# Designed miniproteins, single chains, part 78

Each design is a single chain, and the fold is of that chain. pLDDT is the mean over its residues in the fold that is shown.

## One batch from the design tools (miniprotein)

Design m2880
Fold by ESMFold2-Fast:
Structure m2880 (fold): chain A 117 residues (1-117)
Amino acid sequence: DISEIVRNLSPEVREAIDLGRTLAVLSEKYDESELTKEELERLFKKYGLEFTEENRQRLIDARNEGLNLPPTAENLQALVDGIEAALAAGDMLTALQLGAKAHALLGVYGQQLHDSK
């Protein structure tokens, strides 16, 4: 059950999900304003990420993949397990890509719940 997985998320996984979404959204908006560019560069540096077009695109692609994943408990659990593994390995970029995917999946799930009511 997706709701049970969400209730049992560790603070570290929840942070990776929220931050991954934020970085993906800001990466998509990169050219919209100087403030967006400055904020995105600041966040990349804070989390030890290399500030490159390739890494911004990876975050955008990850979120878009998450929007197209079937919003199932199995898919969410696989993403959570992947985030935990990436965080344990110190692979912050992978953790944030998987976080962006998980956030997008949860958004689709929320929309399906709304549409079923």
Scores: mean pLDDT 88

Design m2881
Fold by ESMFold2-Fast:
Structure m2881 (fold): chain A 53 residues (1-53)
Amino acid sequence: ALGLTAAQRAALRRFAAGEELEGEDVDALASVLPLADLDGDGAVTPAEVAALV
């Protein structure tokens, strides 16, 4: 539905779980941050990320 790649979804799950992100996970997360920022304030919370996963 959201058109997320497997890598983007994995990075979002790790971020939501509070895990440390590395290289490709950081890049993948950066590409989906605008979708995760549900309130439009420029900040992404684990709760907003969990809503996408």
Scores: mean pLDDT 64

Design m2882
Fold by ESMFold2-Fast:
Structure m2882 (fold): chain A 76 residues (1-76)
Amino acid sequence: MEELKKKLFEAARNGDVETLKKLLEELKKKGINPLKLLDEEGRSLLDVARESGSLDVLEVLQEYAKENGEESALPP
């Protein structure tokens, strides 16, 4: 769990969309909602992507949220 979470947040910071998508699928298969995960500083994946300026990562996370019924996790 922690290893996957760490890799997920690193992919978001680095703009690594391919790794991000693979980790999202792995977490989904394990029944874990990646949008509810927080890093060591209490930041969500969306927060980390915004801070890093990774627009493509933000797009992937927004699409994931809509497809999986997690629209309420998106900021207004």
Scores: mean pLDDT 75

Design m2883
Fold by ESMFold2-Fast:
Structure m2883 (fold): chain A 65 residues (1-65)
Amino acid sequence: MLTPLQQRVLLTIASMGGVASPREVAERLGVSQSTVTRALNELVAAGRVERLPDGSYRFTGGEPP
């Protein structure tokens, strides 16, 4: 199961249309950009988000096989 921070990050990205930068998520959640980047890297490893070439992250949904 995802941590509370990872869940909040995912919900924030989803509420922003499925794509957000670490800065945008950090501003919305009131946490540091470093905290969000760490959670996003863990979510990429879990297959829940994808890092885009511009530095944004896209919500992919679901679990990887």
Scores: mean pLDDT 79

Design m2884
Fold by ESMFold2-Fast:
Structure m2884 (fold): chain A 71 residues (1-71)
Amino acid sequence: MEEQLANDLIESLKEELERLKAAGATPEQIKTVAEGYKALVDRLREQGVLSDELAEKVKAEIDKLYEEILS
């Protein structure tokens, strides 16, 4: 289900960003990981695995998580 995949991607990113911050990763490294997840979402949309609406929602959540981790 695309909803389950979207939720799994967001949860995976959240855990990854929290782990990177705890390990002392630089803002540049954290940004690279967040951008990598956004690129993955775009690829899944191109493959028809995620709808346009769901892909945009996931990318917005990625941006929010990235901002929260750096703030």
Scores: mean pLDDT 82

Design m2885
Fold by ESMFold2-Fast:
Structure m2885 (fold): chain A 64 residues (1-64)
Amino acid sequence: MELSLLARAVADYTATRPDELSLRRGELVELLAQVGPDVLLVRSLATGREGLVPGSVLLPLGAA
């Protein structure tokens, strides 16, 4: 199994583009890639959905 980075949403986030993911505060996500300076591709552990979110709404928890 590859080492995946986990993060927690620090705030609710509502997707503003079709490629973005909506998150609830406290939701856990797997970090898949950094695609921009402040934009991460993540997978929700609750729903299994993937999408882009601002890095500012995530608190990294480290390698899993």
Scores: mean pLDDT 78

Design m2886
Fold by ESMFold2-Fast:
Order: C-alpha cells, then structure tokens, then sequence
Structure m2886 (fold): chain A 46 residues (1-46)
C-alpha cells in the first residue's frame, strides 16, 4: 500500500526533525491504511 509506505516515511522524517507529534500522527495513518489494504487484499487473494 503506497499510502501506508508514504505515511511511514513521513513519520520517520518527523522523528528525525524532532517532531514526535507529527511522527505519531503519520504512524497512525500508516496503520489505518495498512489495515484497510489488508481487508481489501484478503478479498482479492482468496
């Protein structure tokens, strides 16, 4: 999932820049995107 990957990279960048609040926000976005993609992929892969 490209959205989850981009969100993770933004979280890493935010941590490196010393902005933990932004990092947590992007981490939560990545987690939600991955969960959504997993449910979709389960239907496709069955």
Amino acid sequence: DAVAEIARRNAEAARTLGNPGAADYFESLAKRAEEGAKKLNEKIKV
Scores: mean pLDDT 75

Design m2887
Fold by ESMFold2-Fast:
Structure m2887 (fold): chain A 58 residues (1-58)
Amino acid sequence: MYQELARQGKEAYEAGDYETAAELYRQAAKEASKAGQPSTALVLEAEADRALELARQQ
């Protein structure tokens, strides 16, 4: 489940839709955490933070 959300986040990021990418990465991180994968959740949270910062700069 979180892999699909992460892929959608990456597609949004590559399209320059950083706000949507941040939301999708945050959802992916939450699902990764629920799946018992804290290291993956941390990586996805970092991706969400990066996307959010880029969205704020637009």
Scores: mean pLDDT 83

Design m2888
Fold by ESMFold2-Fast:
Structure m2888 (fold): chain A 81 residues (1-81)
Amino acid sequence: MEEEVEPLIEKLKDPDPVVRMEAAYKLGELGHEKALEPLIEALKDPSPLVREVAKNALTSDLSKFPEELRKKAEEKIKEIF
């Protein structure tokens, strides 16, 4: 069964860092445009595991996001850091 993007985006705000990490990973696998901004915000997460998964979802060579969305994420990351 295919998970909807919106419930996973809400799980990125969960108090449990393991739940946030799993949500970031699943959103990265889906590569959906709606997940782009929430994953960019997850780069500032207090958990280093959540930050690493979000970074890999957005910038890795294995990223499932289309090239256009990956370029947009790289530009946004550059503005933040």
Scores: mean pLDDT 76

Design m2889
Fold by ESMFold2-Fast:
Structure m2889 (fold): chain A 71 residues (1-71)
Amino acid sequence: AVELKSEEEEQEVLEKVEEAKEKVKKDEELRKKAKETLAKTGDISSYSEEEIDEMAVELAAQQLVAEELEK
């Protein structure tokens, strides 16, 4: 199997994640669900509300990209 982990391939994934982040930022339900997941699975007490929001957006965005890649 030939899988070249090139910069171009990484950029494509990053661009998909950025687009998914924009969708998550506009969807309060996705952000709320991700925040609830973070609160249950991790220690978020040391993070600010802004940092928690950023982590929730990244988590939800990564999940959306993973679902899109699975098709």
Scores: mean pLDDT 72

Design m2890
Fold by ESMFold2-Fast:
Structure m2890 (fold): chain A 94 residues (1-94)
Amino acid sequence: TALGVLGAALAAAGGAAARSPAARKGGLAGANSALNAAAAGGGVAALAGGVGAAAGAAAGSADPSGVGATAGGLYAVAAGVAGALAGGAPPGPG
């Protein structure tokens, strides 16, 4: 799907960033944003998305070859998108 292609592109960018210590800080910021969304009524799905993003960033930064960074980025983006969709975004037409 078009969203799948966009998600893959974002995951590739996120995976590359996850190699740096700064990317771990970004993952924590994403988790904090998801906690705020969950507290406001976004539910467990939004929290799960944020935690997935943080965990993916941390895992990615630990892999010197970058394979873990790519995989972590893919998981983080997938979890984030799923959390956003479940947390309050209306379903798209396609």
Scores: mean pLDDT 51

Design m2891
Fold by ESMFold2-Fast:
Structure m2891 (fold): chain A 87 residues (1-87)
Amino acid sequence: SLSDARRQLQGQLSRQVTRVRSQMDRSVADRVITDLQQMVNNTVTTLSSHPGWSSQQVDDIVQRTQQNMDNFVDNSIRFYQRQQQRR
């Protein structure tokens, strides 16, 4: 259901927010968190706009969004760490 999809995405967001806040300075973390919130909002809006989609199509989009969020955070942490090493 849309409620289940929203719950899964919010859970992923909460986990990633905790990770980002522990790994980065507040200003950088706030930007990454804003981008993550936008990713969740975009996916929820897309799902809300397509009530005719099958459960499988919904699950696929949720999983892809979760993977994109994980990749985005991992890349953001790696980039931040490299920038810190350069000064």
Scores: mean pLDDT 87

Design m2892
Fold by ESMFold2-Fast:
Structure m2892 (fold): chain A 81 residues (1-81)
Amino acid sequence: DEAEEELYELSKKPELLSKEEAEELREKLGLEMSPLQLIEVVELIKNASYEDFKKILEELKKNPLLSEEELKELVKKYSPS
């Protein structure tokens, strides 16, 4: 939960998540995705509410090997505007 909150806070920064930050958060969250994929997820959720962010993160935990296209579809599902 603390790692999820940290990821959400980082998603609200205007700066791109660093590879080092992405690797640490990936390990804390138990995600099987690459650090680069986590950076892409953070960029996609910049405008998401915390509730939508939690739904996206739960789906990522269920499907850790999502493609970039599948990640974009997931974000659209929970953050349509």
Scores: mean pLDDT 71

Design m2893
Fold by ESMFold2-Fast:
Structure m2893 (fold): chain A 70 residues (1-70)
Amino acid sequence: MVEAEKVVVTLPDGKVITVEGGPASKALNEAMLQAGPKERATVTVTTKDGTITVEGLALVSAGEALAKLM
């Protein structure tokens, strides 16, 4: 799995969860604990090779999509 430089999860209520230096799963797990796995969010993962953005998916589905891309 590619190491993320920064992960930003934006929830529909405007809450933002930011994790710097670590796996993208850490930010996703924190978001799922706070909002639930079915909540839809925008997830932006910044790596040294570029930025990956996932929108309009439930948090659990966003995690699956990121695992397939990384």
Scores: mean pLDDT 72

Design m2894
Fold by ESMFold2-Fast:
Structure m2894 (fold): chain A 80 residues (1-80)
Amino acid sequence: SILDLINKLDEILDQLSDEDRQRLANVLITGTRLGLTDEGWEALRKAIDLYEKENLSPEEFVDKFIEEYYKLKKEALEKR
């Protein structure tokens, strides 16, 4: 569920630097403004799955989330 994703994200956020928290927040805010909320949740789900399976650091998790989000954003905008 989305609530489970939010709870897992909160655990990871507690381990992040202020700069990495801001990077993550900026991507989510931009996604909401562009109507890409579904793409944001999909990117988050994929990043959490990879975080758990590959034992990523919190910083690596943020990098993977941002990479996946930008990929999904590009695909969504190219169809508009």
Scores: mean pLDDT 76

Design m2895
Fold by ESMFold2-Fast:
Structure m2895 (fold): chain A 80 residues (1-80)
Amino acid sequence: GAAEAAAEAAREAALAGGGAGEAAEAAREAALAAGASELAAELAGGSAATALAMARTAGWGREEAAEMAARAARGAAEGA
């Protein structure tokens, strides 16, 4: 579903070394492509960006930060 697509896109962008903006754009585009509303896609992107930035600021590893971005994107898309 759209939440899963957003989560995977956010994870891939973060693992590829993308910043918060790259994770946000990837999650938003994936959610829209999977049929999410504009609101759900925007919330997924914003949540992915915030989670990634916070995890990196806290010194979390690349894979753990990517997983946090993915979980945030999924939760936001499901809650919209």
Scores: mean pLDDT 87

Design m2896
Fold by ESMFold2-Fast:
Structure m2896 (fold): chain A 83 residues (1-83)
Amino acid sequence: SEGAAVAERALAIARAALAAARELGNEEGVRAAERAIELAERALAAPDDAALATAAAIAAIGAAVEVALKAREQGKPVPAALG
């Protein structure tokens, strides 16, 4: 289903953001990524809820962007999975 596919992609992005935030010591990024993972897992449990799948995707992209921007601000490498 489309909702399941969106939720799976959101979970993958959120997990990549979490790993990157942990490597960078970015506690705000860790919290954002963990929130995105929670939403993606909820979306996977409710594949007919297109709004929840969309919210999970937005949260995952937001976490990835925040982690990538913070890495750049600190002069640290941006993980390939995020850009």
Scores: mean pLDDT 82

Design m2897
Fold by ESMFold2-Fast:
Structure m2897 (fold): chain A 85 residues (1-85)
Amino acid sequence: SAAEEQEKIEENARQALEVFRENLKQLKEEYETNPQHPVEDYIKGLELGIQQLNKLKEVTKDPELLEEIDKLIKEIQEFIEELKK
């Protein structure tokens, strides 16, 4: 059914969101432990992550999940701003 298909989409979206959260955590740790790495590479990866999260929003109907995606996008944007300083 369409409802079962939407549940699978949103389950996959929640799993993807957790992967993005873990990747952000690892990237922050790498930034702190490897100061010789070019910040431009991190910024490019983070900007691509925002694009992917925005695509995730297009297929998501759950208001709580949409709010969590928006919060992660904002956290990534704040980290990009930190990296540009």
Scores: mean pLDDT 86

Design m2898
Fold by ESMFold2-Fast:
Structure m2898 (fold): chain A 81 residues (1-81)
Amino acid sequence: DLQSFKNLLERIKEMVATGDEEDIEIALSFLSMLLSIAKKMKAPPEVIEALQRAVDALQAGDVEAALEALERAIELLEKEI
């Protein structure tokens, strides 16, 4: 369900936005799982690219870039729902 997927991404974005190290680590774990699911379900390439960018940014400690990538993924999913 794309709506449920979008809701999970919005929750992950909230966790990243706290800037708390523990919340960011949890968010990265969930986001990595969602990226795997998106690839398996053959989500649009733009969505996969945005999710991958968010994962890469969080792994690099770039919270601002991660939030931008998450917002992009949410925006793209809203067009599919």
Scores: mean pLDDT 83

Design m2899
Fold by ESMFold2-Fast:
Structure m2899 (fold): chain A 58 residues (1-58)
Amino acid sequence: LSQERQKLVEEIQKQVEEEEKKIEESDEKTREELKREALKKGQELLLQMQQRLLELSS
């Protein structure tokens, strides 16, 4: 009987399901990190613009 084949298929399915769950969880954290980085970049750009304005005001 191909019980070994069935076990391999089942293990592969379990691994796929576990990976999907990790992706879902990681996606939330990764999404938050990406938002944080975007905010930091935005702030840096604002600071650079302010510095340019100050130089023009001189």
Scores: mean pLDDT 69

Design m2900
Fold by ESMFold2-Fast:
Structure m2900 (fold): chain A 70 residues (1-70)
Amino acid sequence: MVFDQLVKAAKLVAASRGHTLSDEEARRIAEEAIRRALEEGVISEEDLKAGKLGLLGPHIAEQVRRYMEE
C-alpha cells in the first residue's frame, strides 16, 4: 500500500534529523504530503495507485521539516 510506504518514509526522514515520529504523526504528515502533491499537480491519483513513491519524496521531506519547526 502506497500510504504505508509514505508513513515509513516520513519516520525515516524524521529519524535522520534526530526526531522520532509516532504512527499518528507520521500518518498525518504522509496524508498532508499526498494532498499537497495532488494539489500542485506533481502527482495524479493514478500515479499514487501505481506506487510512484519517488515523486512524493520531496513533499514528505518538506512536511517533516515544517512539522519539526512548528
Scores: mean pLDDT 76

Design m2901
Fold by ESMFold2-Fast:
Structure m2901 (fold): chain A 64 residues (1-64)
Amino acid sequence: MEEAIEKIAEFLKKKYGLDEETSRALAKRIVELYKAGDKEGLEAFRKAMNLTDEEFEEILKILE
């Protein structure tokens, strides 16, 4: 869980130039949605972050 948050936070930090606090907060949110099985919330997050299907698949692979 913590490892997934860290990897996703680093992905977001590198891609969007976000600071540590912001990237970690977003990473925690996506992990929380994934653990809850909230498919609608995950899709809303993907759209809000303007992630492509390929980028979102990369994030989901970190969560597996």
Scores: mean pLDDT 78

Design m2902
Fold by ESMFold2-Fast:
Structure m2902 (fold): chain A 81 residues (1-81)
Amino acid sequence: SLAEELRRLTREAGRLLKELAEAKAAGDEEKAAELEKELAELQERLTELARELLKEGREDDVREALRELAEAQKEASAILA
């Protein structure tokens, strides 16, 4: 289902956000650049899925995904702080 795909990709985005923060903290500029590109592509796919789910009236699934991403962003920020 689209909701299951959104959840899977949201988890992948969260993992990438943390890996990116770790790469930046380690000073690995090449790895950070590669992860930034992968994250940008994944965010584009997530946006498309969210639009489809919203069109189907599945606002709760989209809200849950946004909450999970926000939590991952906080964890990533803590790694860099």
Scores: mean pLDDT 86

Design m2904
Fold by ESMFold2-Fast:
Structure m2904 (fold): chain A 80 residues (1-80)
Amino acid sequence: SDKETARRIAQEIRRLAEEGHLDVADALGHMTLALFKRAGKYEEAAILAREMSEAYEQVGDRETAERYRKLAEEFEKKAK
């Protein structure tokens, strides 16, 4: 399903962040969120944003984690 694809994409981007490629992970995350948003896939966008928030919190980048947390909350509201 599209949600399973979103989780798989989120897991790969999360691995990049955990490996220390924080700038690349953030760029890919932001691009993928923009694609999901443009396609109206708000549930998939929320899944990715939530996973990104958790990944950045685990590596200690609280500012980026909070940004993704807020995006996840916005997408969750739009997904209904």
Scores: mean pLDDT 83

Design m2905
Fold by ESMFold2-Fast:
Structure m2905 (fold): chain A 111 residues (1-111)
Amino acid sequence: AEKKAEELYKKGKELLEEGKYEEAVKLYEEAIKLNPDSAITAEAYFNLGQALLRLKKYEEAIEYYEKAIELTTDNKLKAEAYINISIAYSELGKEKEADEYLEKAMKLIEE
């Protein structure tokens, strides 16, 4: 399962880089299902969030970025996720929430 999950993650990343966002989402969801407890899972949630953000599915993107933040110990990934959550809230017209998440990102970058 772990090797298959890694292969799906790599293919999903290639599709994301090609702008094939719907196909990337599907492969990341399959990778997560095969190995939900892996170190790659936090990155898979982050990349799933990015694909959803590009598809303008802002509320779903926020949910997956929050899952990435919960699972990761990487402050750089957390900061990038907070920035992207801020962008999603801004696109939803929720500027107060956007500002709060941007502030969280800035505090992490200073550590």
Scores: mean pLDDT 84

Design m2906
Fold by ESMFold2-Fast:
Structure m2906 (fold): chain A 74 residues (1-74)
Amino acid sequence: EGEKYYKKGLEYYEKKDYEKAKEYLEKAIELLDPSSELAIEAYRNLGEVYKKLGKLEEAMEYYAKASQGEIQLK
């Protein structure tokens, strides 16, 4: 289920519909195991979406979550 929302989020990002990309990636994160590789990728992509929306503070927060997840996997 979370994977389906993640894929839709990326699809909207490619279409430059950043508001829908944000919505679907946020839903993906809610459904995915926070420790999973896919959740880390979702955090990273959500950071890119927030950056495209001009919300740099939120973008940095999600990049930090992705980085923290990578450290936990090592």
Scores: mean pLDDT 79

Design m2907
Fold by ESMFold2-Fast:
Structure m2907 (fold): chain A 75 residues (1-75)
Amino acid sequence: SVEEAIRHVEEALKAIDAGKTDEAKKHLQRAVELSAAPAQAEELRKHAIDYLDDGDFGGAKLVAEGLLTLERNLA
C-alpha cells in the first residue's frame, strides 16, 4: 500500500541519518516495490543509491525526501 511505501521511505531516511547504508538501500527498494508510481520511485531510488555509494549522505537524504514527497502525493 502507499502507506507502507511511505513508512519504508521514512525508515530509509532514519537509516541515512544513522549512516546505515545497507539498511537504507533495503528500505528504498521495499518502498519502490510498494509504490503506486514504480517508474518514478525507481528513478529516485537509483539516484539515492548513487549518492549512498559515493558516501554523500546529504545527497541521498535530499533524493529520499523527494521520494517521500512522491509517495505522500499518491496517498
Scores: mean pLDDT 88

Design m2908
Fold by ESMFold2-Fast:
Structure m2908 (fold): chain A 103 residues (1-103)
Amino acid sequence: VLAEALKLVDEGKYEEALELVKDNAVALNRVGQKLYLQGKYEEAIKAYERAIALDPNNAVAWNNLGEAYYKQGKKEKALEYYTKALALNPKNSQAAENLKKVK
């Protein structure tokens, strides 16, 4: 299912890709990362928000959500989500570095 969803992202079928992986937090994070790398920050946010709804303790998903909001210029939301990621995993070096860049 993940390979099919990633192919749908390459075809510009973002909503179909997200629907295909809607119940899989790991696949949602992977689809979100691909969307983020393609500059599709709004779609990446949708993927990450669904991933954290399924697994709210996933520090990586919270950090990724923060990075997508930062790219949209929403620095306060980025700070909030990096802080959440670091609270869940204090050893998350990526979230710690991202917090320094936003402050």
Scores: mean pLDDT 84

Design m2909
Fold by ESMFold2-Fast:
Structure m2909 (fold): chain A 80 residues (1-80)
Amino acid sequence: HMSERERVDALIEKYRKEIDEIISKIKNPELQKKVREAVDNLLANLRAAYDAGTLSVEEVERQLKAGIFYVKQVLEEEKK
């Protein structure tokens, strides 16, 4: 049986891979680096908030989906 913490770790890893794939499509290397740093900070903060008991698994997943939306918005803005 998968523990709740293992579920959170697997969820973060899954969304990290999806987000990294979207970020790799950003053409500007400085923007790509900045967005990657912002995402790394988001993922670390979500893990810390879950560990502190301030976010549920469902709330972590909601925030990860918001992260995907954010990187897609950056990619669309780059197209201008």
Scores: mean pLDDT 83

Design m2910
Fold by ESMFold2-Fast:
Order: C-alpha cells, then structure tokens, then sequence
Structure m2910 (fold): chain A 70 residues (1-70)
C-alpha cells in the first residue's frame, strides 16, 4: 500500500497504489468500501482529521494504515 502523497488537505481525494499480496483487493476508508478498485484507488474528498485505510487481499490478508488530512 503506497499513498500518492504523504500529506493531504481537506477536500482533496486520497490516491494510492496496491502492490504485493494476492489480487483482487478490497479497500475500505473509515469502514466504507471503495468501488472500482484495481491496482490503484481514489477516495472521496475527506474532511480534516485522522482517517484509516484498510486493504484486504483475495487470500484474506489485511493491512491497516492510519493517516491525517490537514
């Protein structure tokens, strides 16, 4: 899991790429599943504060990353 930027501002969509594990992937932001995920993802614009991305692969492996929108 790699995010396009290290910092995001309120109203910006968060973009990232998925590598490793077993595709297809499922991506959740604050518990909401994202649509149309391949190897890259884009979220809805997020509000300022702490957010959590969770990625689950087809083998059932899960990775969680916390990040902050400033």
Amino acid sequence: LTLKKTEYKEGEPVEGTLTGGTGPYKVFVDGEELENIESEFITKPLKKGDHTITVTDAAGNTVTRKFTVK
Scores: mean pLDDT 73

Design m2912
Fold by ESMFold2-Fast:
Structure m2912 (fold): chain A 49 residues (1-49)
Amino acid sequence: MDNILNSKNKEEAEKKLKEALGLVRNYFFEPDRTEKEKEVKEAYEKYLK
C-alpha cells in the first residue's frame, strides 16, 4: 500500500476541497448550500478512492 503517497495526495485534495466549499458558500444559500456541500464532499471522497 502507498500509505505515504496517499497521505500527501489527501492533503492536497483537502486544500482543493476547502476551496470548492468556499465557492459553494459564496454562490449558494441554505437550504441548497448544505446539499451542494454534500455533493462536493462526495465527489472528492470518490476521487480519493
Scores: mean pLDDT 68

Design m2913
Fold by ESMFold2-Fast:
Structure m2913 (fold): chain A 73 residues (1-73)
Amino acid sequence: SEEEYRRALVRAIAKEIELVGAEAFPDQFSPEEIERLKKEAVEAYKRLADLARQMGDEETAKFYEERAKKIEE
């Protein structure tokens, strides 16, 4: 659904902002916390990609799958 997609989009963006913030202030975050944030951001983008594909938007799904892969690598 559009509403479900919108919630997933907001979640993915929020998780990436948390990760970027942790990277900007590394002395405030443990390596364990950074790895958790990284996993959460990856999972959020994978969920977003899955929803986009379910809605017939293969290009958007691929875009977010690639973004998740870049965060994971």
Scores: mean pLDDT 85

Design m2914
Fold by ESMFold2-Fast:
Structure m2914 (fold): chain A 74 residues (1-74)
Amino acid sequence: MTLLDRAARANRLTAELAAQGRPWSEIPEEDLEAVRTLLKLARDDPEKAAQLFIEAGREDAARNILIHAEWEKK
């Protein structure tokens, strides 16, 4: 399971738990850590983060990461 797969699983479980009125504490810590790692990667190395999203078929998210990185440049 890749970093992006774990992050996607955390997002899916968050939505499922919310729909059932269950606490988000049931989301595995490893999946939450994947989300934190991916957010840090998008900040530190946006091109690598974008590549991971492209490989997962999330070209829209990859483009948004790169646009945000360009806005942070001089």
Scores: mean pLDDT 71

Design m2915
Fold by ESMFold2-Fast:
Structure m2915 (fold): chain A 59 residues (1-59)
Amino acid sequence: MVEEMEREAEELRRLSEELRRLGEEKGPEFYAAGGVLEAGASASEMIAERLREEREKLE
């Protein structure tokens, strides 16, 4: 579960970067979409980090 969330966060960040590049070429709408994906990636990373810490404490 935690590892899957980290992988998904990485994918969201990659797509966010691609959308930001498209925003420079095609318009600000792509930049806005990239920002949303980046926010989602950050939230997923924070949750994954906390879940990992709790799991390690139980080891």
Scores: mean pLDDT 73

Design m2916
Fold by ESMFold2-Fast:
Structure m2916 (fold): chain A 77 residues (1-77)
Amino acid sequence: ELEELAEQVVEAMVRLAELARQLEAARAAGDEAAVAALEAEARALAEEMEPVLEEFRKLASREEIEETLRRVKEAVA
C-alpha cells in the first residue's frame, strides 16, 4: 500500500514535469489559451494528489520522513 501510493506520487511528478515543459513552450510561443489550459490541468492534478499525499504521510512515520530528509541533505553536502 505504501509502495502503491509512492508509485502514484511518482506518476504525478512525471505528469507535472511534462505539463511544466508544455507550459514553458506555450509561454515562449505567446499562446495564452494554452497557458491557461495547462495551468488549470496542473492545479487539478495538484488537488487530486493532495489526498494521496496526505494518505502517504499517514503511512510513513515521522522518523522515516526525517531520516530521508537527513540523507538527502548529507548527499548534497
Scores: mean pLDDT 72

